# Designed miniproteins, single chains, continued (4): the designs that were tried, part 68

Each design is a single chain, and the fold is of that chain. pLDDT is the mean over its residues in the fold that is shown.

## One batch from the design tools (miniprotein)

Design m14354
Fold by ESMFold2-Fast:
Structure m14354 (fold): chain A 71 residues (1-71)
Amino acid sequence: SVEELVEELIQAIRDKAPEEEVRALIERLKALVPEHADALANAELGILDLLRRGDYESAIAVAEATYRWIR
C-alpha cells in the first residue's frame, strides 16, 4: 500500500540507506499513484538534496508532507 511504502521510505532515511534504495522506494510509490508522479519526482529531488547535505530530519519531513499531499 501507499502508507506501507511511505513508512519504508521514512525508515530507509532514518537508517541512512543508500540513495539507490530511497530512489527505488519512490519509484514504487510512483507506480502505485501515477497521477502524482510529478509531485513524487519533485519530492525525490528535494529528499536527495537534503540527504546529500546530511539533513535527515528535513528529508523525513518532506516525505511526510508529500504523503499528506498525495492522500
Scores: mean pLDDT 84

Design m14355
Fold by ESMFold2-Fast:
Structure m14355 (fold): chain A 70 residues (1-70)
Amino acid sequence: SLEELLRELRELILREAELTLKLMLNYILYKETGDESYKEKMEKVEEELRKVTEEEARLLEELRRKRAEL
């Protein structure tokens, strides 16, 4: 349903925000320390963020299609 799509989209947006903050934190730590381990953590977070963004795009396209049928 439309309501379920909106709920799922909200959860993905919140997860994206959390991952973005985690990415920013590891970026700051990498810039301050030069420690490659933070760069590795950034790459893992970026991969997770990519998956979340792909899922968001799919839900947004489904939402757009359902709205076009209104």
Scores: mean pLDDT 85

Design m14356
Fold by ESMFold2-Fast:
Structure m14356 (fold): chain A 74 residues (1-74)
Amino acid sequence: GVAAQVYLWAPSKEYAEEHKEELKEEAIEKIRKAAEKVKKNPKTLGLTVTFLGELLEEVKEAVEKEVKEELEKL
């Protein structure tokens, strides 16, 4: 089986701070879409999230919460 993968990216800490609300919303949307793919494919064994670049702790915390909630629904 293959895990569904989600990649989250911010080019700099300054960008992450300016766009933190948008980054949280984008991250949650990507995670939900990945979780839907996991539900549709019985050969998918899980969900993996990879952080690329510099993300604020607040964004990471929002991601971890959403991943947990979506995995509990699988």
Scores: mean pLDDT 69

Design m14357
Fold by ESMFold2-Fast:
Structure m14357 (fold): chain A 64 residues (1-64)
Amino acid sequence: SLGEKIARAATELTKDNKAFIDALKRIYAQRGTITPAEVLELAKKYTSKEEAEKIEKAVKELLE
């Protein structure tokens, strides 16, 4: 699914960020999917500004 592709791209960009990965896994386990907006909000909360911008770019590329 698109949500799975978005989650995978985000985790590959932030492989060493355990807090962000754990938050993504929690939402995905609870809902069976994740939205672009949820990924971007988690990125802003748990990653650096630079990492969050990379995640935003990757998510936008997957949507277009």
Scores: mean pLDDT 74

Design m14358
Fold by ESMFold2-Fast:
Structure m14358 (fold): chain A 88 residues (1-88)
Amino acid sequence: ARRKELAEEIRRLEAEIAPVRETQAALAKNNQSPDAAQQAQMAAASGLLARRRKLLEELGVDDYEPGMTPESLERRILEAAGLAAPAP
């Protein structure tokens, strides 16, 4: 199903983006600007981030970073795709 395909593609993109997000978090925590190598890494990930956002929008999932954990986002994606565990 398309929703399952969207969820799987988003999961793949998240895995590819994760190292860049860690770098961004470290820089933000230290109030530091990225160096040339870090800028290149972020530029490479820019297309992945844009693709992920578009897929999340198509799936109907809000993507917000403040306080959102990867686990919380994953749960929301699975729920929107109809892949979540049965309701309690």
Scores: mean pLDDT 70

Design m14359
Fold by ESMFold2-Fast:
Structure m14359 (fold): chain A 83 residues (1-83)
Amino acid sequence: GPKAQELAKKLREIADRILSGEISPREGLEEARKLIMENKDALPVPLYTASLLRIIGSELDLELGATPEEVAEELRRIADAIE
């Protein structure tokens, strides 16, 4: 729906900002988590839950040495799944 498409667009914008070095991967994941939580009603419950779990997984991967490119790609994959 239109809200899910707008959410996907904003997640891709966060990914682009990570890739450009405008924000850190940690800042990007925090923004993405807040954005998804603030837009809970934009997604069916299974997609909302899956998206948050993927953000949590990416936060853990970042602690384990994931690159900015890997974090940005995961945000793009979340956007693709909800669009």
Scores: mean pLDDT 89

Design m14360
Fold by ESMFold2-Fast:
Structure m14360 (fold): chain A 100 residues (1-100)
Amino acid sequence: SAAVEEVRRRLAALLRLLLEAADWAKRNNAPQEEIDVIEAAGALVERILEEVRRTGRLPSEEELAELRRAVEQAVAILRKRGLDELADRMEALVEEIERL
């Protein structure tokens, strides 16, 4: 469905932003605990994206709730570090995914 294609595009975009965030954190010598949180969020997005690709189904409500929690943790770190534009883009993508 069009909704499944839209979710895949937005999950892929979110994954790209989380990889960018993890790379930034590593280059700027962020604490390992902060890097781990961002990488865990990325790994979750990748797993959900692969499941959508495999099944052709929208993420479950449980998967969306897990996604939101993981991204909120990453966003909190980015805002603390002054990366508000990157954080805003991530939040917008999660809201768009949740509306599908």
Scores: mean pLDDT 91

Design m14361
Fold by ESMFold2-Fast:
Structure m14361 (fold): chain A 69 residues (1-69)
Amino acid sequence: AEAAKKEALEILEELLKEGRISETEYNSLVAAIENRDVVAALSGLHDLLEAGRISEEEYERLRELVLQL
């Protein structure tokens, strides 16, 4: 769980640094992950996938990590 959380947060930080997600989106996803709110985290990730801002592969990796929280 702790390792999965760290990896998910690192991926989100990289997406933020690349400008692929906003600070608001990053903060919302971080809060969901820290609170172990799997539904909110998956919803936010799905929105990013639908907007084309993350790839299907990035989404699947983040989803796998979120399900391990």
Scores: mean pLDDT 85

Design m14362
Fold by ESMFold2-Fast:
Structure m14362 (fold): chain A 70 residues (1-70)
Amino acid sequence: SLEEKLEELIKRGEEAFAAGNYREAMLSYSMVLLYDAGTNGKVTIPEEKLEEIVKKELEAEAKYLASLGV
């Protein structure tokens, strides 16, 4: 289901972030946000968790981009 797909992507993002793989974390979290947007503005994820994912995506993106310039 979509819910199972979202849970899988969140887990993959969290595992990648913990491992310092910010590229994979960014991509996984971005895909979660894309699926959420596809629900016609209805969140399939609690708002608090969605806000956490947005913050983690932005952090992963910043860390990944910084790694490209170093």
Scores: mean pLDDT 78

Design m14363
Fold by ESMFold2-Fast:
Structure m14363 (fold): chain A 59 residues (1-59)
Amino acid sequence: MEKRLLAMKVGIEVYDALIPKYDPVIAANASNLAMEKVLAGESPEEAKKAAFEYAEKKA
C-alpha cells in the first residue's frame, strides 16, 4: 500500500475507534496525529498507539 493510502486508512481506523467515546474534535485531532506519524515513517501500530494516548490525555 502506498504510504499516503496507509496513512489515510490508519487515520480512519483511529477516528472510527474514538468517535463513540470522545468529542469529534479530539477524535479528528488524534486521527490527524496518526496520519502524520505514518507519513513520518512510524509503523501503523505505533501511530495508533500515540493517537489513542493523545485522545486519552485530552479527554
Scores: mean pLDDT 81

Design m14364
Fold by ESMFold2-Fast:
Structure m14364 (fold): chain A 71 residues (1-71)
Amino acid sequence: EIEKVVEEAARALEEAGLPVLAADLRAAVQSGTHSPVEALEIARRAAEALGNERAAEVLRESKERVQEILE
């Protein structure tokens, strides 16, 4: 379920000390401004730019999981 994958990714961001990025991810998906795949990729690049490689990897895996669900 896509919503569960996005929520798990947002929780991982909160645990990594990135609560604003977690809120932005949730808002992007809820507003429909971005697809869940696009929202997760934007968040992944932001986490990487902030130097949080673990958070970036969780977001990459979450994006792959959402792509599998959509196919």
Scores: mean pLDDT 82

Design m14365
Fold by ESMFold2-Fast:
Structure m14365 (fold): chain A 73 residues (1-73)
Amino acid sequence: MSEEEFEREVALALGLMTLAIARNILKQAGKEEEADRLYERGLPRLQSAADAGNVEEVMRIAREILAEAEKLL
């Protein structure tokens, strides 16, 4: 595995973990519909950025997901 491939895989894993954590926090707050919408919207964006090899974009999307989750609480 190349260093670049490793960086992309790590970024995607961190992005997906961020999405899962954000979804779980919203569900715990009783915001289950919002949690599901956040996940459905976030997952394809993270995957698309990762498939394009854009680590910076994956991290930007992960930060946006956290900000959206915070606003929904």
Scores: mean pLDDT 82

Design m14366
Fold by ESMFold2-Fast:
Structure m14366 (fold): chain A 84 residues (1-84)
Amino acid sequence: SAEDEEMLERLKRLSLVPRDVPLSPEEVAFLIRALSHPNPEIRYMAARLLGPQVARYPETRPPLERALSDPNPEVREAARRALA
């Protein structure tokens, strides 16, 4: 869908930010919302992008812990790695 394409484009732009650079609170809030998206590719990318942000943004932990129970095994694995 157009919404999925727009969200994937935004996630791709965020993936270009170096891992040691903190994302803004608005960007982190967007990624937390993306973890609940119906598209598993979007949830997977959001979990991967949130990994480097977990130490700085403790609010990322509960949504990532919920993602450990995601129906998609790749999303579950990305959430495990993000929380490691």
Scores: mean pLDDT 86

Design m14367
Fold by ESMFold2-Fast:
Structure m14367 (fold): chain A 99 residues (1-99)
Amino acid sequence: MREELLERSVEIIRKAAEEAEKDPEKRPEILTKALDEVIDLLAEAEARVPESDIMTRAGLAMAIMGIHTLKPAVEKGELSDEELIELVERILREALTER
């Protein structure tokens, strides 16, 4: 689960970054949409976790919150594509790797 979620989330952001490079005027919109896709992926994973698995649910909730904090910076063009990919990967590793 953790490795699959990390890989899929990074793939979503990488594809969006490639698309944004081709159309810089739509970059904030493309990247924000990719962040929403990652949030949806994480929310679906959380819904499949048993209520008794408090640690995994907390990790996924923290990851969702972390991705949400990136949206305003992306909308304002404050993050490069590389910085965004690294931050998403870091948020997911921190939230999902430790228990």
Scores: mean pLDDT 80

Design m14368
Fold by ESMFold2-Fast:
Structure m14368 (fold): chain A 73 residues (1-73)
Amino acid sequence: SLDQAFVDAIRTAEREHGVLHAALVVAEILRQVHHRIDEANEIRKAVEEGDLERAREAVEEMLRRLQASADAL
C-alpha cells in the first residue's frame, strides 16, 4: 500500500541519515500529495465508469512518479 511505502521510505531515511533527513523525506512526499489527490480522483472516476484500462494506466503513472520521487531521495 502507499501507506506502507511511505513508512518504508521514512524508516530508510532514519537509518541512513537520522530524524532530520526523515523529516525532509516526509516534507518532499507531502509536497507531492496534492498531485496524488488529483491522480486518485482520476482513478476513482475511471473505476466508476468501468474503464479499467484507464484506471490501470492512471495507477501505473502514479506509481512511476512515486518511484521517481523515492529514487531521488
Scores: mean pLDDT 72

Design m14369
Fold by ESMFold2-Fast:
Structure m14369 (fold): chain A 100 residues (1-100)
Amino acid sequence: SGEVVGRESLAVGRIASTFGTLAGAGYSRETIASSARTVGLLSGSPELAKLAEEKALALDPSDRDSVVQAVGDLARAMGLSDEAVEAAKRLADESYDATQ
């Protein structure tokens, strides 16, 4: 059965795709942090923007598992369900893979 995805889940999904795509393409954590912050702000969430920047600056962009874990930690910090956390992690992983 399809569940309605909340606005917060969609915003985190955009951040997850940003983390995966930029890290997979070889960009620095500073570039990922700047881009993720911008996506969070454009999504109307200064709190998401700040958390995404903090998580990006703490990850290793050359380590796919580090990127996926950072997205999972971000989704959990934003209070998303376990199902939404796993969906965000899959999106980050798939976005990373798509750049290879």
Scores: mean pLDDT 84

Design m14370
Fold by ESMFold2-Fast:
Structure m14370 (fold): chain A 99 residues (1-99)
Amino acid sequence: MELEKKKKELEEALEIARADPSVSPEVIKLIEEAAKNAISDPKKAIGYLAKARLLAELPKIKEWTEKVKEMLKLLEEIVNGAELEEVQKKAEEKWKELE
């Protein structure tokens, strides 16, 4: 399905999570930064996503909720979609050089 729709779903989930005091603000900040870079710089977005997951997997540091897990999954789908678009663009450029 479309990356734009998944990005909107992620943004809505982030707004709800920001209003929830049980959600770790550090994890939310990392997801926000990853979301901002998901399409424009997917490698940087993956870096933020990895940091958010690390904090989530260490429950002794931060409280972990199902909302944050869902946001991480949506963000990963957005980042993977952006990477696919880059591969398609490179393939089209190479095809034009052969003509």
Scores: mean pLDDT 67

Design m14371
Fold by ESMFold2-Fast:
Structure m14371 (fold): chain A 73 residues (1-73)
Amino acid sequence: AEEEASRLFLEAAEAVSGLPVDRSGEGPIYVQGFDDVEEAREAARGLGLAYARHPQLGGVRVFEASEALLALL
């Protein structure tokens, strides 16, 4: 359930943003494509996932997902 919900959420985020999910790092994975940061926070909370804004991407809106969780997909 959590794995499938996470996968569907990330696929939806990729579809909305037109950008791939970056899975190259060892840390948290950041997904771009939300027009409203508040919407991303609410979606993450509903799925039980962590949400954080990427500090180095400036004005880009991001959702943070656990790399360990995504490795199960």
Scores: mean pLDDT 46

Design m14372
Fold by ESMFold2-Fast:
Structure m14372 (fold): chain A 76 residues (1-76)
Amino acid sequence: SELVERFKEALETMEKDLKEAEKLYKQGKLKKEDLIEGYKNGIAELDKAEPYTPEELKPKLEELKERLKETIKKLE
C-alpha cells in the first residue's frame, strides 16, 4: 500500500540521515553532543511513529531505535 511505502521510505531516509551525521562526527565536522542530541531526537520521533507504523515495519523501526540507543550508550 502507499502508506507502507511512505513509512518504509521515511525510515530509510532517517537511517541515511543518521549515518551521514555519524560520518560527519567521525570527520570532526559534528560535535559528539550534537550527534547524541540528533540520535535522541530520532528515538523520540520513532516512538511517536510506532503506534501508526504498519505491522510489517515495526521490527525495522524497533531495530533502528535499539541501534540508536546502543550508539548513544557507546558515545556517553
Scores: mean pLDDT 83

Design m14373
Fold by ESMFold2-Fast:
Formats: C-alpha cells, sequence, structure tokens
Structure m14373 (fold): chain A 100 residues (1-100)
C-alpha cells in the first residue's frame, strides 16, 4: 500500500540521515548555485505530484524524500537533525490519515 511505502521510505531516509550525521565531518555541502537549482527542480516536482494525486501517503512520501535530499545537500548538523525529527513524525501522520 502507499501507506506502507511512506513508512518504509521514512525509515530508510532516517537511517541515511543518521549515517550522514555520524560522518558529519566528511560531509561536503553542495555549492549554493547547484543547491538553489535542485531546490527549484524539487519544488516543481512536488507541485506536479500534488496536482496529479489525491493520495496523501504519496504526497507524504515525496515530501519526506525532498526534505531528506535538501538536508543532505546542505550537509549541516542542524539541518540533518531537523530532517530526522520531521521524518520521525511520519508514523503518527500515517496513523492519523488511516483513522479517517
Amino acid sequence: SSAEEALKTAEELIKRLKEALENIESMKPVPEEELLEKVREMEKRLQEIAANTDDPFTILKETAIAIAEVALMLGKRENLEAAIKVLETVPKTVEALLAK
């Protein structure tokens, strides 16, 4: 189900972000110009997804991917920690959506 995919994706992304956090000293941030270009591409992709699906789990999954990708590109501890905290809310969000 799309709900199971959202949960699995969040779990995998949290693991990846935690691994990046453990190796924070070796993280190289993406150049600002490349980061801004990637963020614009992600914004367009998310807008197209939101326009073409009414499935909240698909939107949640794609949003989680975008949050993790941006945090990894920034390569800063504060951004990785913030992304992990947001992604850790995904199970509760899935439960809330399934209750309706």
Scores: mean pLDDT 84

Design m14374
Fold by ESMFold2-Fast:
Structure m14374 (fold): chain A 95 residues (1-95)
Amino acid sequence: GITREEAEQAVKGIEGLVDKLVDAIRAGAPESEIANLVTAIGILATAVVMSGDPEAVKRVAEILENGAKRAREAGAPEETVSFLENMAKELKEKA
């Protein structure tokens, strides 16, 4: 598992990556850049789950749910939005 401090840094990292993802979508960034950001979000979300901190898991679920809405409003592909929504749902069920 990871430490509580590492989990908190991962949560903040996910917030920053979601902001970068929404900005990249609005800017019409290449699909490869969007995919890399989505992958990074998934890796950090997995680390938060492995921390065993239910409050950190809940926070990430809320960030990803809001991120999915922001991504949809920015014109993201449905696959990107669905990935974020499904990840948020899974995290809520594990919290």
Scores: mean pLDDT 84

Design m14375
Fold by ESMFold2-Fast:
Structure m14375 (fold): chain A 86 residues (1-86)
Amino acid sequence: AQAKADAIALAVQLEFFGENWRDYLPPGLKELVDILLEYIKNKDDPQKRAELEERFRAKAKELGLTDEQIEQLFSVVDEIIKIKKN
């Protein structure tokens, strides 16, 4: 659902800025946030990024996220990675 995607996006952004918001999420959504944070940390490792992307997509679909919502979340992550490269 959109509310789940929005919660994940917000949690990833807040964790990036040093806030501990993922601990307030349901366990499944917390797992998705942790995968995205690991993906950001491995931005310079294409093989690890591909593995993490596959793992994220599988878990997100289990939790009822659509392909469109998953693409929106990776868009947010790519914006964070661009900020870290500058």
Scores: mean pLDDT 76

Design m14376
Fold by ESMFold2-Fast:
Parts: structure tokens; sequence; C-alpha cells
Structure m14376 (fold): chain A 59 residues (1-59)
């Protein structure tokens, strides 16, 4: 309640993006049954997480 509107917005945006990314990463890891992803799999997971955050931001 003592945070500035700017700090509140930054924290909200950061928390929302992190939550979306975490959900996408966890879902892909679970779906593919990955324990340790390869570099190529990590790149695809990172891209999917970034795309999900971008889509949520656009909606």
Amino acid sequence: SSLSPEEQQRLADSAEAAAIAKKVIDEIMKEKGLTVPTPDELAEISQAAADAVRAARAA
C-alpha cells in the first residue's frame, strides 16, 4: 500500500510475465516428459514462453 503506482505496475507486469512463462515451461516439460532438456529443446521452450508472454500482453 506504500508502493508508488510505477513500482506497483512494474511488479505486476513482472509477476504476470513470470507466471505465464513458468506455466508454459512447466506444461511443455511435463508434456514431453523432460528431465534435462537439450539445448535445442531449451531454445524451443524459451521461444514458446516468450510467445505466450507476448500473446498475453497483446490480448
Scores: mean pLDDT 76

Design m14377
Fold by ESMFold2-Fast:
Structure m14377 (fold): chain A 88 residues (1-88)
Amino acid sequence: SDKQYILDAVDEIAEKFGLSEEEKEELRKIVNDAPTVDAAIRRVYNFIAEKKGLPTNPAAVFEALAGLTPNYKAVVLSRSVVEFIEAL
């Protein structure tokens, strides 16, 4: 599915946030189980937030995603997923 860009970024996300191999597998499962790409990004953010003590704000994530142009969504779906999550 179109979630492949997020899956390809899992190793980079794990490196950046200090996730273990077991947490990387859980992250891949979260992405694969999500019904949409937008849901996958929200669930990835929530997982990282819970592990790192960051604020969980689904409304802010949803508002950010809803405001994106199709071209910017493609950037979020690429390696920039890490940068997008950190910008929240």
Scores: mean pLDDT 64

Design m14378
Fold by ESMFold2-Fast:
Structure m14378 (fold): chain A 81 residues (1-81)
Amino acid sequence: SEEAKQKALELLEEAYRKAEELSKVDPRARELARSVREGMEYLDKDKDKAQQHLMRAYSLGKEVSPEVAELVDKALGYLSS
């Protein structure tokens, strides 16, 4: 639904902002932020590519920032329902 997609985008925007802030002190967070951003960009273009980027963001987030990983996981939940 459009409402679920909007909630997912809000979560991904927060995840991206937090990952960008973290990238100032942790270079690994730069790749995390890129994966979140690319996932967001592909949501309206290619759902499979969006999911691939967000799954990568989740995996990276689990090692770099559990908070960002949780935001991405919740967003994926909204997008898959």
Scores: mean pLDDT 87

Design m14379
Fold by ESMFold2-Fast:
Structure m14379 (fold): chain A 75 residues (1-75)
Amino acid sequence: LYEEIAKETQKKQLEESGIEVKLEVDTETGEVKLTEETVEKIQKETGLSPEEARKLAEQAAARLTEEVKKRAAAL
């Protein structure tokens, strides 16, 4: 369930931003985390500091967690 939603979300992010986003999803809670590899890609693509890139990744992960939980609740 949550894994399938995360996979679709990764594909959409790649199509929209051109950046491959790797997600980790807790299959019981639906909580989404962006991997360290994704944080590094954000830093490289945006030129932000490691702290700013991590902050953006945390904000994105929180938003994606809400999205995943909402989609799962609709199933």
Scores: mean pLDDT 70

Design m14380
Fold by ESMFold2-Fast:
Structure m14380 (fold): chain A 90 residues (1-90)
Amino acid sequence: SAALQRIDALLAAHPELAARLERELAPASEAAEARKPEEALELFREALARIRAWIEETETDPAERAASLEALDLLGDYVTALLEKALAAQ
C-alpha cells in the first residue's frame, strides 16, 4: 500500500525514528497478540501521541517534520482501522 511504502521510506531515512517506533509500539503489539484489541488501540494511540511530540521536538527541518507527521498520521489511520476491524469481528 502507498501508506506502508511511505512509512518504509521514512524509516529507512530515519533509523532513530524506526527504533523509537519499535520501542513505543511494543506494548500495543503485545496487547493485540494477546487478543485485547481495546487495550491495544488505547496503547497505540498513547504511543502515537508520544512519537508525534518527539518528532515535533527533534525534527528542525519543516519539510521533513511535515513528512514524518504525515507518515505517522497514515500509520495511525491504518492501524486504527485494523484494530477496529478486529474489535468488530469479536
Scores: mean pLDDT 78

Design m14381
Fold by ESMFold2-Fast:
Structure m14381 (fold): chain A 65 residues (1-65)
Amino acid sequence: SSAIEEVIRRAREVAERMGADLEIRVEDGTLVVTAPGMDLETELAIGLIQIEAWVAGVKTRVVYR
């Protein structure tokens, strides 16, 4: 889906701009965000990514390593 491709692009841009060490991938039409842990900057980046995905109608899943 072109919408998913655009959301991946925006999610990676958000992570880069905020300096958040996030892996962004898609599994079964769901945007999967993998984070190394939980800190304020990481949570803000995840929140922004979730908003972008929600606007585009794409489901998100967050995974902590």
Scores: mean pLDDT 83

Design m14382
Fold by ESMFold2-Fast:
Structure m14382 (fold): chain A 65 residues (1-65)
Amino acid sequence: GHMEELQREEEERKKLADEYYNLIKKILDFSGKEITEETEKQIKKFAESVADARLGARRGEIPTD
């Protein structure tokens, strides 16, 4: 049902967010940039937003204002 689809999407979102978070951290580390606690929070939020956008685009969902 719809609840199972929501759970699957939530798991995929979390997994994608973690993957993007780790990728961004690797890029910053490779660039020699120091990752602060504030930067980590921003990266996590950004990664979650990117994951949401990727899943929404795949499903044909449009972000609401």
Scores: mean pLDDT 72

Design m14383
Fold by ESMFold2-Fast:
Order: sequence, then structure tokens, then C-alpha cells
Structure m14383 (fold): chain A 61 residues (1-61)
Amino acid sequence: IKDILKEYAKQLPDEEVSKKVLEKLEQGDVSGASMTLMNGLQKQGNDDKLEELQTDLERAS
């Protein structure tokens, strides 16, 4: 799960959102990191990437 969130965060064009996701993961806040990443993708209108992320997280759980 953490590795998936890190990989998706690196692909975000918004560096500030990417930094927040990585910071939350470093603090052990996986739930907060996931929510921040999902919100970032939704604001970009990238529904395909959001669906891919949800599928990857479900498969890793």
C-alpha cells in the first residue's frame, strides 16, 4: 500500500500535493496519504488514474 501511494504521488504534477502525501506516509498516516492523493487526482479531473489507484489499493489489501 505505501509503495503504491509513493509511486502515484511521484506522478502528480502538483508538487505541493505530492510532498504532503510523502510526508503523511513518513509519519505513518497511510489513510491521510491516500485521501490527499485521491483528492489531488479528482481535482485534476483524472478519473482514469483515480480508478487505477483504487484498483491497485484494493488488490494490495
Scores: mean pLDDT 75

Design m14384
Fold by ESMFold2-Fast:
Structure m14384 (fold): chain A 60 residues (1-60)
Amino acid sequence: MEKEELLRRADEIIARAKHPSLKATAEDVKRLIENATSPEQLERARRAIDALEAAVAKEQ
């Protein structure tokens, strides 16, 4: 469930981000989430998603 929620959030960032760098980073994070096999990897991805969501919000 948490992995699925992180993937959904990554897709939202990719859709909303205006800067190509933010889209590319979100796609990289999405790939990391898809390949995550440990809680530590998921926590790292979650923190990256939180930071990307904040960055996208600051684009306006």
Scores: mean pLDDT 80

Design m14385
Fold by ESMFold2-Fast:
Structure m14385 (fold): chain A 76 residues (1-76)
Amino acid sequence: MTGSELAKKVQENEVFTEEEAEEAVAIARAVLPELSEEQLEEIREILTTPGDKVGRLRALLGTERYGLLMSALSTD
């Protein structure tokens, strides 16, 4: 099943593959169109490196934008 795997990987601090990160960044671009290319690259870096993904994404995006991204990753 493809729908909720990306959101689960963020919550479990699993390292994303390049393909999974590309899909997640495409979703972020669609849901958060105000993000710069530099911010989208930072999202990709957070997803593809080990560490606290939830904390780092909330620090980068803020609580509201983080919630929108996680909802989008869970739905599509």
Scores: mean pLDDT 79

Design m14386
Fold by ESMFold2-Fast:
Structure m14386 (fold): chain A 62 residues (1-62)
Amino acid sequence: MDAETRAGDLALELARAGEALVAANPSARVTLDVTATPDAIELRLTVEVDGRTTVQTYRIDR
């Protein structure tokens, strides 16, 4: 399976998890950034709740 398919599947899963988090905590902010380069696809998930920020980065090599 290519990197694009894997990145797409992961992005959809992260988006769904973020939606569930916001539904439980309406003040939460969830941002998903996707960056594609010739060498890799990077997904960055940022979760901000009550002034606390957590960043998770996932790298899928091509």
Scores: mean pLDDT 80

Design m14387
Fold by ESMFold2-Fast:
Structure m14387 (fold): chain A 90 residues (1-90)
Amino acid sequence: SELEKLIEELRKEKREDSVKLIERLKEEGIDEKAILAIAYKELAKIYIKQGKLEKAKEYVKKAIELEENTPEEELQKAYRLAAKILKELE
């Protein structure tokens, strides 16, 4: 699946915190499009730091497209929970 490919890509970039984030969002029943958007944004941040700006731009674009197709309430719920989980992983 698309999500499994993004999880593998995050693991390849040694981002176990992001992998745990995605797994917890799935357990909490978060909308899959919102989870995909979060995964694309996490990878985009990594690519920006690496200077891979075209790849980062591609992934930001994919995240925006997913957000546009997700109900606002589900998107807000996903991002609020993601922020909480990331804080707990510190």
Scores: mean pLDDT 86

Design m14388
Fold by ESMFold2-Fast:
Structure m14388 (fold): chain A 71 residues (1-71)
Amino acid sequence: SPRDEIEAQLDRLLRVFTRRPGLSEEQAVDAVRTLVTDLSERHGLSPEEAERLLQRAVDRTRETVARVRAA
């Protein structure tokens, strides 16, 4: 499904972030917003679905960055 494809690409990007301890939260969130917005538009997700997906993606990104900083 479109959601599964977007989540798979997000998972790959988040794995890249775990290998970049110098990455800022701002840079990480910006990259994720760009990815999720572009994919949501390409797959024709409803505005409500796109917004929910984006919110979850941003939350996961912040958690990933916080975890990397704590290590």
Scores: mean pLDDT 83

Design m14389
Fold by ESMFold2-Fast:
Formats: structure tokens, sequence, C-alpha cells
Structure m14389 (fold): chain A 88 residues (1-88)
């Protein structure tokens, strides 16, 4: 459970860096990998924070698709905070 949450957090951070570097396709790949790890974490005692992070990551993907990069960054930063708080 905890390892899946840590791997999700790593991929959300990589997605954020990709958005900042203008690499939308890399950002989306890292978001999808994070969601995959969060689906594992949901089944392993992290249901509430994993579901909230998945919601925020899907919002970030929507903003990337519409070219709203600042809002995508905000959604990714919120997802990072949710995951960091769950790992305390």
Amino acid sequence: GKEAMQKALEHVRKALEAVRNGDREAAKRHIDEAISYLEQAKKAGYKKPAMEAIRLLNIAKSYLDSGNYDLAIEALERAIKVLEEALK
C-alpha cells in the first residue's frame, strides 16, 4: 500500500516537471502511471486519499487537453499535497 502511494507521488512530481517544461505528452504518461499506482493503493488501505488524488489527476489531464497549463499545475500540486499528507 505505502509503496504504491510513494510511486504515485513520484509520478505526479514527474508530471508537474513535464508540464513546467512544456512536455504535455510526458505529463499525461506520468499522470496515467500515477493513477495506476493509486488504483493499487485504494485496495491497500489508502482508499480516501487515493480516490481524491485520482480525481485531481483527471482534472489535471482535462486542463492539459484544453491548454490551461496553469490550472493543470494547480491540480497536480493539490494532488501532491493529498499524497504527502496521506504518507505522514
Scores: mean pLDDT 91

